# Ledger of designs, part 27: designed miniproteins, single chains, continued (2)

Each design is a single chain, and the fold is of that chain. pLDDT is the mean over its residues in the fold that is shown.

## One batch from the design tools (miniprotein)

Design m4910
Fold by ESMFold2-Fast:
Structure m4910 (fold): chain A 72 residues (1-72)
Amino acid sequence: KPKVEYTPDQLLALRVMGAMLFEGKTFDEVAKELGMSRAALRKTLTNAEKEFEEKGIRPTPEELARALRGEL
């Protein structure tokens, strides 16, 4: 029964991954829609991926979809 509480930056990373996976958006399109530079978005994703790996967090497609809807 893993309860995973995500930080705001981790939730943003999950939302970005969800938009790419479920909405078919490119990384550049998501960055533009969020008003972020590619460098800022890349840092957010890299930091989230590092924390997910260090904590053994394995986001599911369902969690990505919920993050995209702001439900996580």
Scores: mean pLDDT 75

Design m4911
Fold by ESMFold2-Fast:
Structure m4911 (fold): chain A 85 residues (1-85)
Amino acid sequence: MTEEEKLEEMAKKLAEELEKALKADDETLKEWLMTSLGVKEEDISEEKLEGLRKALEKQLEGAKNKDPVAGNKAAEEAIEEGLKK
């Protein structure tokens, strides 16, 4: 298993676990980060928790928000084309 494969697998597990943790309070999310990722409590500030919640909420909302189903795919492709250039 390569570094990239490891990251992809961890990202999937992280997304599922964090979806549950995002519905919980900050204390539960912080405990999950310490237990599952081995992050030290002193390294988890309120700013990091808020940033993590916003990033994951945005990713999960994008995946679950099916109102612009066709638009989401087009937007993703447009972003990839833009980044390629």
Scores: mean pLDDT 58

Design m4912
Fold by ESMFold2-Fast:
Structure m4912 (fold): chain A 84 residues (1-84)
Amino acid sequence: MKEKQIELMELAYRMLEAVAAGDEAAARQSADEIAQLLVETFGPEMRDKAQQTAQDGLQQLLGLSPEEARELAEEAKKALEELK
């Protein structure tokens, strides 16, 4: 359980880093990986909800300025280091 939480936070951090760097392709890849992790955790019946949740999250993050995304990535990195 804790390992899955760390993995999810790592993917969220990578998505925020990609948004901050302006790498939309990398951000989309991270969103897809989050959706896959959610399906693996909660089962295949969650596939559509996981895809919608990841896509909605991606759209919200792509609306952030590079500065806002960078600040959130730093906060996520700090939280992740405290979990490890």
Scores: mean pLDDT 79

Design m4913
Fold by ESMFold2-Fast:
Structure m4913 (fold): chain A 60 residues (1-60)
Amino acid sequence: KEKERIKLLREVALRWARENYTPEQVEEFEKRLDEIYEKTDNLDEFLQEIAKITTELVLS
C-alpha cells in the first residue's frame, strides 16, 4: 500500500528532523508532517511537501 510507504517515509523524515533541527523546529515539522500525512495518499506529493517544510524551516 502507498500509505504504508508514506508512513515509513514520515518516520525517516522525523528521525532526520530530530538529528538536524532544534526541539522547537522538530515540533513544528512533526505538526506539519502529520497534517500532510492525514491529507495525502500519494508518495510524490508527500515528498514535495516534506521538501517545502524543510526549506521553510532551514531558511527561517
Scores: mean pLDDT 80

Design m4914
Fold by ESMFold2-Fast:
Structure m4914 (fold): chain A 100 residues (1-100)
Amino acid sequence: SVRKEAEELIEKAIKEAEKVPPPPLAVEIANEPNAKLLGVYEINGITLILFERLDAEGRLVRALLGFKDGKGVGGVVAAEGLTPEQEAVMQKHIEEFKKA
């Protein structure tokens, strides 16, 4: 399952990283409607922001976003009830993240 692979990839990434205090960008994410900041981590100069939210369809989404020098460098999203098109996008992001 693409969702299961995304969840496992998120867990592996945060397990290898160190937990750090939230930077301003993480505080902005925590202030989004229906968003919950789960943690902020650092690995090899990359800041990883883990959060959870409900999307427009009420689906629970868990996302891990990577930033370096304030610029987005990639991410992984795990969500339930994705369309085939959304699953294809998630699969592409998973493969790109694995090669990083």
Scores: mean pLDDT 72

Design m4915
Fold by ESMFold2-Fast:
Structure m4915 (fold): chain A 87 residues (1-87)
Amino acid sequence: AVAAGRAALEQALEDGARALAAVAKAHGSSESDEVALEGGRLLAEAVGEGRDPGLARPLTPEGQAIVERIRAGARAAREAIAAGLAA
């Protein structure tokens, strides 16, 4: 249960990171694909952990939708992990 929940969390963060990188590239980001993906991973990780990512600019509507999916997926995965640890 715990291992499955952690795998689900990691998958949600990776899917979110790739989606965020793709949106950034579609909107003309001058960053390399690697830098865009790394930025997406950092943002996905912060959002998944409930932290303020410290963005200097507001997200596009597409980026906001992806952030919402990351939050929902991470929350569900954390609840599954917590349930697996409960007696």
Scores: mean pLDDT 69

Design m4916
Fold by ESMFold2-Fast:
Structure m4916 (fold): chain A 70 residues (1-70)
Amino acid sequence: MKVVEIKAPTGPVGYGKAVKLLMELTGLSREEIDKRLYEEGWDGTPASTGSAVNKILKEHGVDVEVKVIG
């Protein structure tokens, strides 16, 4: 398992970093990622970003763990 650390603060910058990372690692469209983040209860915080991102990566068979700092 590869560990990747990202700085994703609360708000649009953190959101953009989460979306970009998920697109790069899963190949999902922005629309699919937006829907999945909403379904996972993403609230804009680094903690919810880390939870949602890691769950989506695992569901898509990506052997990467992401550590999110705000």
Scores: mean pLDDT 78

Design m4917
Fold by ESMFold2-Fast:
Structure m4917 (fold): chain A 67 residues (1-67)
Amino acid sequence: ASRAELRELARRYGELVGKPAEEALRSLETVMRTYGVAPAELARALERGLAAGDPGRALLEVATRSA
């Protein structure tokens, strides 16, 4: 996924959880580094979670499967 695509997803995630886009993006980068999740895998999980209205659950499932 492109940086612009990931930033747009972070903006949407941030709006849903009441955080600025930059803070949301930093949180997503931390998940990728901590759990070894590829950017494309994280972006797809976040897109699905946002479409379903539950991005937090989607992120947790990706992190859990990587552990």
Scores: mean pLDDT 74

Design m4918
Fold by ESMFold2-Fast:
Structure m4918 (fold): chain A 70 residues (1-70)
Amino acid sequence: AAEEVERLLLEAQRAAASGGVEGYREAARLVQRATDLTVAAASPEEAALARQQGEQLVQKLLQLGAEAAA
């Protein structure tokens, strides 16, 4: 689980670094997947923090994607 989460976050960083609508959209999907895996393996307290942090990052990535589309 931890290795998969690390791989997903690295892929998300690469997608965001490429920029553009597709880059930010893909990064948001990868962050959401990493968050879901973290939540599934975590304690309730850790799961709540992971959801909060993941949600904030996904929203920022989607906003960057919207700006890239304009």
Scores: mean pLDDT 83

Design m4919
Fold by ESMFold2-Fast:
Structure m4919 (fold): chain A 100 residues (1-100)
Amino acid sequence: SAGDRALAQTLALELLEGWKELIEKMTPETKEEVLERMKQSAEDTIATLRALSRDEAVVAAVEAVLRATMEQIEKAIKENKSKEEILKIIDEGGARVRAV
């Protein structure tokens, strides 16, 4: 339903805003901790979506966007990309969530 889609988009966008805050506060010494916190928050959000939504297709689409965005962020961190480049990846993920 439109309500299930709106709920999934809202929770995913809130997750991505949390990721932006973690990336902005990240230091070279905290990279691994930040990455682990982001992965855990993604799993928590996906579990919440599965519990609250009856639209399995919408949940699967949002999960796919979140996992793809997470993989791009992990790669960017490992390649020592700037915070600005990582934040852009998160913004692009948000645009894909809104397109679901």
Scores: mean pLDDT 89

Design m4920
Fold by ESMFold2-Fast:
Structure m4920 (fold): chain A 87 residues (1-87)
Amino acid sequence: EEKERIEKEVEEARKKIPEIAAETKEWLAANPEERERLLAEIDEALADPSLSEEEKELLRMVKRAIREEKDPREVAERLLELRLKKK
């Protein structure tokens, strides 16, 4: 039941990814101070040795998306993939 619930949540989230990605991109463009704060927080998190390589890779992707104005959809898909791997 828990697994079925998570799978449904992931499927519903995937359908909303394009909309969420567009909204996130607009919000970051409108709030450059928050953008810089998020980049600093990501760099701090990447220094944490307790993070898995998969988590660090995801954080690097988030940083790239924010810094290079790339589509955050790739980050959202990676988050869903990570959630599906949890038992």
Scores: mean pLDDT 68

Design m4921
Fold by ESMFold2-Fast:
Structure m4921 (fold): chain A 76 residues (1-76)
Amino acid sequence: KVDELIEKIKELIKRLKELSKKMQEYNGNVEDTIKMTAEALRVIGELVDTEFELAKELNIPISEVAEFVKKLIDEI
């Protein structure tokens, strides 16, 4: 299950980076911007939940998972 959680974290990071890029380059209406922001917040929530799940599975502090996720963000 640990490998599944790591892959899920990677996919969530990719989704956030795609949303961030789209928001930065987007020229459009406020409604679309709000929608993209809401999607980003949902993905952030799922990322946080998955980080806590990984910490439980590995029986390590959440701070260690956070450092691992920082590394993944830099690699992705």
Scores: mean pLDDT 79

Design m4922
Fold by ESMFold2-Fast:
Structure m4922 (fold): chain A 61 residues (1-61)
Amino acid sequence: SPAEAVRDAYDVRLQEEVQRTVAEGKAAGLSREEINRRVFEVQKRLDAEYDAELAALAASA
């Protein structure tokens, strides 16, 4: 289904962006707490984008 495709894309993007955020934070010498905070912010942003994509899909003919 279109919704399942959006969910699959979200799962892949979430994994990639979290891994990138952790790697960049470690390279920058950030603390574990600061890296965790940034990961949380990435997750919140992607969750909001996922909800918006599902809403847009539901509104499409």
Scores: mean pLDDT 85

Design m4923
Fold by ESMFold2-Fast:
Structure m4923 (fold): chain A 57 residues (1-57)
Amino acid sequence: NSTKKAGGLLTLLNAEGFELHKKEIPIVCDVAKKIGKDNLKYFSKRVREFLKKECNL
């Protein structure tokens, strides 16, 4: 499953469109940076736009 390689439960939840707790946003951004932009393309447009806005990716 490509989402598992993308760096764990936080990115999986985000990919499904789940809302995260405010303190989890920095963790999600850290995970997104660790999985790299190439792997982010496997997520939905909605998830990518969220990460671009919140994480300034």
Scores: mean pLDDT 63

Design m4924
Fold by ESMFold2-Fast:
Structure m4924 (fold): chain A 61 residues (1-61)
Amino acid sequence: SLEDELRALYRRRMGLLGRLAAGDDSAEPELDRVDRRIRELEAQLRAQGIDPSSLVPEAEL
């Protein structure tokens, strides 16, 4: 589902942010792709009346 995909992308984003914080700049292109996909899915869910903030992992709130 779109919701499951979005949850997986939020978790992926956290991992990539951790890599960047550790000095792994090679994570930047992947983070950009993940962020773009998150924005697309958030827009689709909002269009369906679903609040994407309910899907953000507690660690990112």
Scores: mean pLDDT 78

Design m4925
Fold by ESMFold2-Fast:
Formats: C-alpha cells, structure tokens, sequence
Structure m4925 (fold): chain A 76 residues (1-76)
C-alpha cells in the first residue's frame, strides 16, 4: 500500500536524522538521497494509478525529504 511504502521511506529518513545528529553528514545525505530516489521511482511506477489524495501524500513526503537534504548540505 501507499502507507506501507511511506513507512519504509520514514525509516530511511529516521536513519538519516540519526546520522545527522551524530555528525555523520555524508551518511545523512546518502540516506536522504536514497529516500528521494525511492519516492521518485514510486511516483514514476504508480503515480498514474494513485488517487489524488495518495499522490499528494507522496509528493508532500518528497518535498519534506528534499528539505532535510537541503539543510544537511548547508551544514556540510
């Protein structure tokens, strides 16, 4: 389901946040980039078949992860 996929993305983002808190900025960037790629691949594969509400949830999650990546890149 879309929710199961977003839960998997959230686990990667949580790992990225833990790496960031530990000062492992390169590891945090890689985890956020991995999450963004999973989101992009999911949108490409399933976007046309998703409800508008589910598509918005995925797009909002992608925007949030891109924001996390932006912040870590500014600190590196």
Amino acid sequence: SVQDFLDQVDKLVQQGQKAFEAGNYEQAKKLYQQAIKLLDDFIQQYGAQMSPKDLIKVLVRKLAVEGELYLVERKS
Scores: mean pLDDT 89

Design m4926
Fold by ESMFold2-Fast:
Structure m4926 (fold): chain A 83 residues (1-83)
Amino acid sequence: MEIKKEIELKEKGATAIILSSGPKVTIVKVIIKNENGSKTPEEIEETVKEIGKKLGHSKATIIDTEVNEEKGEIIVTVALTNK
């Protein structure tokens, strides 16, 4: 059975897709709705921290941020680690 794990944060308009999962680090792609272009860096950081907590990780590090204006989305690649 192949199970792709997705985490949805409806309150933040965000979906996280696990790209790779290891014992020390999990890499996730976070897609955040930004239809009005008003998402702040603080809101993005808060969203990735909440995803980290839901996946059982104490630390979230943003590796990459891509703005897709055509789709009204911000795509953030995040490394989730433990201290």
Scores: mean pLDDT 75

Design m4927
Fold by ESMFold2-Fast:
Parts: structure tokens; C-alpha cells; sequence
Structure m4927 (fold): chain A 58 residues (1-58)
């Protein structure tokens, strides 16, 4: 589905944003990306779901 593809894309982007970073740097990168999506009027739902999946893996 389009929703599933959006979540998968956000998950791939999150993995790229967090790769090789300290947890604090990773959280800042995620927050910056979320702010950019909001500023551009883009949906943040898929990103939020991807973040929850990443947190559940801890």
C-alpha cells in the first residue's frame, strides 16, 4: 500500500540519518528532519511510525 511504502521510505531515511551517530546526534538529526517535513507541509506520520519501530529495537 502507499502507506506501507511511505513508512518503508521513512525507515530507510532514518537508518541513513542515524548510521554511525551517537544516540544524541541521531535524535537531533531525526528532530531536524521532522521539522523540515512540517515546514514544507509534508506528512510526519510515516516518520513517526518509523521512529517508534527503531525505538522498539532498543
Amino acid sequence: SDEQRAVEGSEAQLRRLTAGKDPEEAERAIADHRDRLRRNGLPTGPLDEAVERLRAER
Scores: mean pLDDT 77

Design m4928
Fold by ESMFold2-Fast:
Structure m4928 (fold): chain A 88 residues (1-88)
Amino acid sequence: AQKLFDTIKAEDDKAGLHLDDATLKVVADYYAGSDFKAQSTLAIQTGGEIVRATDAAFIQKIVPQQGGKPISLKDAETVAKAIMKYEE
């Protein structure tokens, strides 16, 4: 979880987004324990834009459900790309 958190935070900083650490931790913890890992793996394997968009929409939905603050689709796409990069 910590390595994934660090990777997401680095990509968040690089993209100029200022997502709080609690929100980033929510994403990292959810990815480690849920179907989101399977979705990210599929996105890496296919390289498809449609699969990336699905992952982003899923992140956008899950973040507030897990106690994070609501984020934009663009922010969710940046997080999805960070997770895919971590799995490379």
Scores: mean pLDDT 63

Design m4929
Fold by ESMFold2-Fast:
Structure m4929 (fold): chain A 65 residues (1-65)
Amino acid sequence: ASSQQQLDVLIRAVGRLYGQDVADALRKAIENGASPEEIKQLLIEKGVPEESAENVARFVEEARS
């Protein structure tokens, strides 16, 4: 699967678990080239548990490789 398809699946999952506003913010951060640390902090500030936010940030980094 393309990196875009993998990221779309991740963003959809985040929306289902944490809300569409969190998914929208994640999509914008990814499109703007935010670092894994910036993505992690964004998610934590929106109420995502730290461990889950770290896992999402790691997945984004891997999908960009």
Scores: mean pLDDT 83

Design m4930
Fold by ESMFold2-Fast:
Order: structure tokens, then C-alpha cells, then sequence
Structure m4930 (fold): chain A 92 residues (1-92)
């Protein structure tokens, strides 16, 4: 899991170590890094679930998959929006 998160973030131009990702998951990193790691986790879980289905998903099916991933990870879309807002305020 951590290696896949690192690969996804490096693909987006974000240079991180495995330790930094582990610390972010444990809530011991910056709010910006925590947000990036959680967004990467959501994306990876959505990709795994979509690959298992093997079919082209419509917009309603994609929304259902995203909702299922949020429930599995114990977070809400509202929690991610709040984290994003806090990260933006800290970067300003």
C-alpha cells in the first residue's frame, strides 16, 4: 500500500519517503501531506474496485464506487473538503 501511494504521488511531482507517508496515515505529518496521502489512498481503492468490475462505469456507478471507498476508509467527502480547505489556508 505505502509503495503504491508513494508511486502515485511521485507521478504527480510530489517527492515523499515511505516514512513520511506512514506518518501522514498516523496523523503525524503536515495537513497538506495528510490530504495528499488520503486522496492517493481513495484513488488507489477506486482503481482496484473498478478493475475488479472489468466494465466501463457510468457516472452513477462511479459515484457509488467512490461512496463505497469512503465508507471502507471511514472518511467522508466532506472530511476531505475540510482537509483541503485547511491545507489551502496553511499554504496562503
Amino acid sequence: MIDRIKELLEKSGVKVTRRQISNAIAGKASEELQLLVFEAMVRLEVEELTAELGDSLDEEQEEAVVKQVFEKLGITEEDLEERRRKADELAA
Scores: mean pLDDT 71

Design m4931
Fold by ESMFold2-Fast:
Structure m4931 (fold): chain A 83 residues (1-83)
Amino acid sequence: MLKEIEKLKERFKELFEEAMENTDKEEEKKELKEIEKEAEELFEKLMKDPNDQKAVTRFIGLLLRVLGILLQQELEKERAAKA
């Protein structure tokens, strides 16, 4: 379980760093910073109790938020390319 939590943390960090690298919007940077703080707190909880289902669910929610930001960034790039 702890090894799986560490893998999730590494994957989240990769996706988060990609989203941060791709953002030019001040509002998006603020949201990403909020997600980063929440993720850090959730990882601390999961390291103490890897079976905390609420923490797991909230972490999945944060991961989906980062993926949503990445998707929006990709859609904006596609619009620029088609224009």
Scores: mean pLDDT 79

Design m4932
Fold by ESMFold2-Fast:
Structure m4932 (fold): chain A 75 residues (1-75)
Amino acid sequence: SPELELAIMLTVNGIRYAGIQYTSKLYNLDMSKQIAEIQRALQRLQQTKTEEDARELVRIVDQAEKEIENLIRQQ
C-alpha cells in the first residue's frame, strides 16, 4: 500500500539520518548544515507524502553520507 511504502521510506531514511548524526558526533565533524537539510526534507515528506519529496529526501541523505565518508577519509 502507498501508506506502507511511505512508512518504510521514512523509517529507512530516519535510521540513515540517525547514523549521520551519530557518526558526526563520534568523529567530531561539523555536519550541522546537512543535518538541518535532512530534517527539513523528512518534515516535508511527512507533510506532502509525494514521490517527488521522497526522491529529494533520498538524494539529500545520499549526498550527506558521501560527504561524511569524504571528511572521515581526509582526517
Scores: mean pLDDT 86

Design m4933
Fold by ESMFold2-Fast:
Structure m4933 (fold): chain A 74 residues (1-74)
Amino acid sequence: AAEELVKAIEEAVAKLGGKVVKAEVSGNKIELVIESPAPAEEVLRAVEEVARKHGGEVTGSHVVGRYLLVGIEL
């Protein structure tokens, strides 16, 4: 469930040369902070695809400096 989705996202982000610097899980909600040299749009598309495969959806995203913040609901 949520833990498997977080690990799958960490793997997908790592393939883009990035890392998940923070992951918070609260019930059916996941909040991620991602740092990557790849464009934020490319990282977000990878996260959206992985989330969809695991029965989740991206509910919001925000770029803050070097970080991409992503909200997901299961």
Scores: mean pLDDT 86

Design m4934
Fold by ESMFold2-Fast:
Structure m4934 (fold): chain A 93 residues (1-93)
Amino acid sequence: SLKEKIEEALELARSPDPAKQLEAGKLLVKLAPEVTDETVGLFLEAIHELTRSPDPEVLRLALEAALRLMEAHPSATLEAIGIALKAIGELLN
């Protein structure tokens, strides 16, 4: 199910392994257009976890996932912008 795929991405995002965080980011980018009202909260949590990564490629994927989510779910725009700004801040450090 979509929920199970997002839960998998969240578990990968929580890993201290940068390779797993990178896979989480790629998966979230792919899943963003499919997100439903029931799964948007879990998806936002997964993107937020990726913003804790020191890897600029992981942060770039978090930004891309947030952008795609805003396109698919305009109601999530405020939360997605907050996550995107955090990722940009980390990239500038």
Scores: mean pLDDT 82

Design m4935
Fold by ESMFold2-Fast:
Structure m4935 (fold): chain A 107 residues (1-107)
Amino acid sequence: MRARLEELLREVERVEAELREEAERAHAEGLPPEEARKKVKELLARLFDAAVPLFRLLGLSDETIAALRRALLEGLGSEVLTPEQLAALEAAEAAIEALREEIRRRE
């Protein structure tokens, strides 16, 4: 894998860590369940948007990226993911894991 993919992966991991801290603060504040759900959706949307350049470099289609966005922003509120949204999530997880294994193999 190219250094650019490693840089983008580290950037996503950095954003994830920041959003985790923000989520922990919101939890500590004892937000009502509805407000907590809105906060989680907001944080996940920010994480997803940070990951879009990485997903494109990993070869995910714009259709798959759109399905993932729907799974994160709409699916989490509905408690049920569609088969297409689930397949898109599995494809993204497989692509990211393949990248991580390739980085580990080189290092």
Scores: mean pLDDT 66

Design m4936
Fold by ESMFold2-Fast:
Structure m4936 (fold): chain A 94 residues (1-94)
Amino acid sequence: SFSTARRNAGRIADSDDDRRQMIGMIDRMEDAVRRGDSVEASRLGLQLGRMAVDQTRRRLDRTDDPRVRQRIRNSLRDFRDSIGDMMRQAGRRS
C-alpha cells in the first residue's frame, strides 16, 4: 500500500529532507494511480527505486557494522516490495 511505502521510505532515507522528497514522489505516484495513469505511475516507481538504491549506498558508506549493513539492505528490500505492489495496483487499474 502507499501508506506502507511512506513508512518504508522513512527506514531507508539518509536524511529528513530525503524522506520528504521520497514521500512527495510516493504521493505523486498515488495520484497517478488514482487518475489511471499507469505510465506515469511506472515512471515514478522506477525513479523511487533508483532513489532508494542511492540512499542505501550513502548509508552503507557510513558504517562497517555488518548487522547495521544487513538492516539497511533489508529496509531496501521492504521498500522495493512496497513499490512493486503499488506498480501492480497501477497496472490493474489501467
Scores: mean pLDDT 81

Design m4937
Fold by ESMFold2-Fast:
Structure m4937 (fold): chain A 68 residues (1-68)
Amino acid sequence: SSLRERAERFAELQERFGPLPVYKADLGEVDPLRATMAALGRELRLEELPSREEAEERARRMEEEIRA
């Protein structure tokens, strides 16, 4: 349930803003999300960033634009 809801949320973010920012070291941890999105007919698109702080900041800005 939670993973499916997260996958739908990421699909919406991705369609609105393009590839989602992710810290390079965390790429393997998105495999369950990738599989869940594929089951929904969506492809997870990621932009690899070299720092966790940079990835978190860009994700935060995307979320702010949706909330605004």
Scores: mean pLDDT 74

Design m4938
Fold by ESMFold2-Fast:
Structure m4938 (fold): chain A 85 residues (1-85)
Amino acid sequence: GPQGAAIGLAEGLLETAERGPDVAKLTGIAIGAIGLIFEAETNPEVPENVLRAAREVLRGAMAGLQGDTEAAIEGARRGLEIARA
């Protein structure tokens, strides 16, 4: 479901950022996060913490694509904390 998707995207971002730069994986995570944001904003049954988590994952993935590994890790960790709340 959407919460599991948010957790999976955040875990994927954390693993990718910790393993070093991978533009293809970061791009896939960003696309996944955008899709989840769209689902959360258009479906009122999706919990609000999923939207907040997906936004943190997108921010982190975009930072990672700009070479900011620290911000990517922070975005992933915040996304995980929010999604598991």
Scores: mean pLDDT 89

Design m4939
Fold by ESMFold2-Fast:
Structure m4939 (fold): chain A 75 residues (1-75)
Amino acid sequence: EEENLQKMREELRKKAIELFKEGKDVSEILLLMRAIDAYLNDDAKLEPLPEEARKQLSDETKAFLDFIIERKKKK
């Protein structure tokens, strides 16, 4: 499933470029990309976000972060 995460990371990168081009906020997409990068890097820590940081995120972003963090713990 590492290949699926690499593909997702690339799709997020493309989406971030398009949103940036449209003058839209890319913060959540960059956060998702960083989480995938931390998952793929065996030396990197991937920890749950503080509650205050989680409040700023969409439900979809929170669900994905919870998913990727759980998967990192099982590595």
Scores: mean pLDDT 76

Design m4940
Fold by ESMFold2-Fast:
Structure m4940 (fold): chain A 88 residues (1-88)
Amino acid sequence: SKIEELEKRLDKLFEELEAMAQKKNDFEAQINIGMAQLVLGVLKLINAVTPELLEKIIKAIEEGIRENDPTKAAEEALKVALEHLKSK
């Protein structure tokens, strides 16, 4: 239940981040967003998604959107997802 609610919130934040990256023509952010989503898909497939992971990524994206820095947001989201995958 909590994971499903956080996943829905994260999906909306990724859409907002993607829109911001597109508006700024930030190709690096767009690539990193796609990679973060792929890593999260792998984590979901192996049942490794936790509320703590989702909250960490949500915070990173919210902070990047607030600072109008999609590159930083995308890099941190990808880093968090990859570090979590490496820990499994």
Scores: mean pLDDT 87

Design m4941
Fold by ESMFold2-Fast:
Structure m4941 (fold): chain A 108 residues (1-108)
Amino acid sequence: SPIQRAQELIDQGSALLDQLRESTTAEKAEQIFEQFVSVFVQTMRELKPYLSDDVYKAIADKATKVLGKTKMMMSNPNTTDDERIAIMVKTAEALLQLGKEALKEAEK
């Protein structure tokens, strides 16, 4: 079912988040984070036909705001590598919760 595919993508996202938390370099963390964002985008595309336009837009707007804040924080030249990893972890945690919210709404 489409719900099973979305669950598989959420499980992949959870695994990537665990890898991100274990990252010791900003370079490795950025590679994992890019994969995580790709999985999140795929999850939202898979769920879109099963969500109302209002629900989809609300979740997409929240994700856009979270990613925009992350980009702004990551563009600060005073941000250390450890802080970059922490920012990416916090962003991935927020996006994972939005993906889970979207799945729950699609199951209605």
Scores: mean pLDDT 89

Design m4942
Fold by ESMFold2-Fast:
Structure m4942 (fold): chain A 75 residues (1-75)
Amino acid sequence: SMEKVRELIRQASEAFDAGDIEKTLEYLKKAAETAKNDKESMKMVIDATEGLAKAADPEDSEKLRKLLEEIKKKQ
């Protein structure tokens, strides 16, 4: 389901560009759940979440970094 993970990451990026942080977090969370048994897919989710956190304002960055911590905890 690498293709599904890639699609969910794309949707997260689109939501982020639209200023919808809640949808961004939901899509990234779904991507992580889809990727959980695939190391390469999980790396894509982690890299995407880190990238968005760096681009975000401080409040949204904190939310994205908290999600990143949760995702990494499942590794």
Scores: mean pLDDT 85

Design m4943
Fold by ESMFold2-Fast:
Structure m4943 (fold): chain A 77 residues (1-77)
Amino acid sequence: MEREKALREAVERVREALKDKPGAEEAVQLVEIATRHLLGLEEADPEEVEELLKKTPKESVELGVKVAEEVLAKYRA
């Protein structure tokens, strides 16, 4: 399966999409953690996720999730 490739593409697209958004770096980290967990590559630490969510603007997280979902849809078929 192309899980590592899907992760790299999703993270790259999210980083580009969030380039001019507040909290872009934190939002990219959140999406990467969530994507690794969803693909079964690494378990997300709930405490780490919650700490990042407290510091990251919701708009940036929501946009990052949408972009990642679009990329991952290509690999889910």
Scores: mean pLDDT 79

Design m4944
Fold by ESMFold2-Fast:
Structure m4944 (fold): chain A 65 residues (1-65)
Amino acid sequence: MKSAQLNTAGNIWYISGDYARAADLYRDSLAIDPQDSDTWRNLSRALSHIDPAESQRYAEKAAAL
């Protein structure tokens, strides 16, 4: 439940264009629920704007779940 709230907060920052803050909130969500493939995909998407190499790694992690 709390991981879903952090993921939602991350989505709000992503829509506002603050990709670094969105990525931090997605990482906090994953610290609670590391099996959430949707949050891995959201983190990958946020990172595609600031770190494309790390974005690709996390996209692969999401696909493996």
Scores: mean pLDDT 79

Design m4945
Fold by ESMFold2-Fast:
Structure m4945 (fold): chain A 79 residues (1-79)
Amino acid sequence: GHMLSDEEVEKALSPEDIERTREILLENLKKAGLDVSKMTEEQLRELALTIAYTAKKLIEIGDEVDAEVAQRRAELAAQ
């Protein structure tokens, strides 16, 4: 199986977040020149769920990093 179970991902995400992630994924795959018609709906769903969960975790990490960077910039600006 994949690193994340579908049940764990679905419990962490709203249906709206999953659908929005699917739309963004399809748009970006098309922009990258990837033929999305070669993917099954199930494969697209699994990828969208994985990306949505990963994006949520990365946002949480990014918020922590942004807070650290903002603090450091404020300290440097005060010197």
Scores: mean pLDDT 68

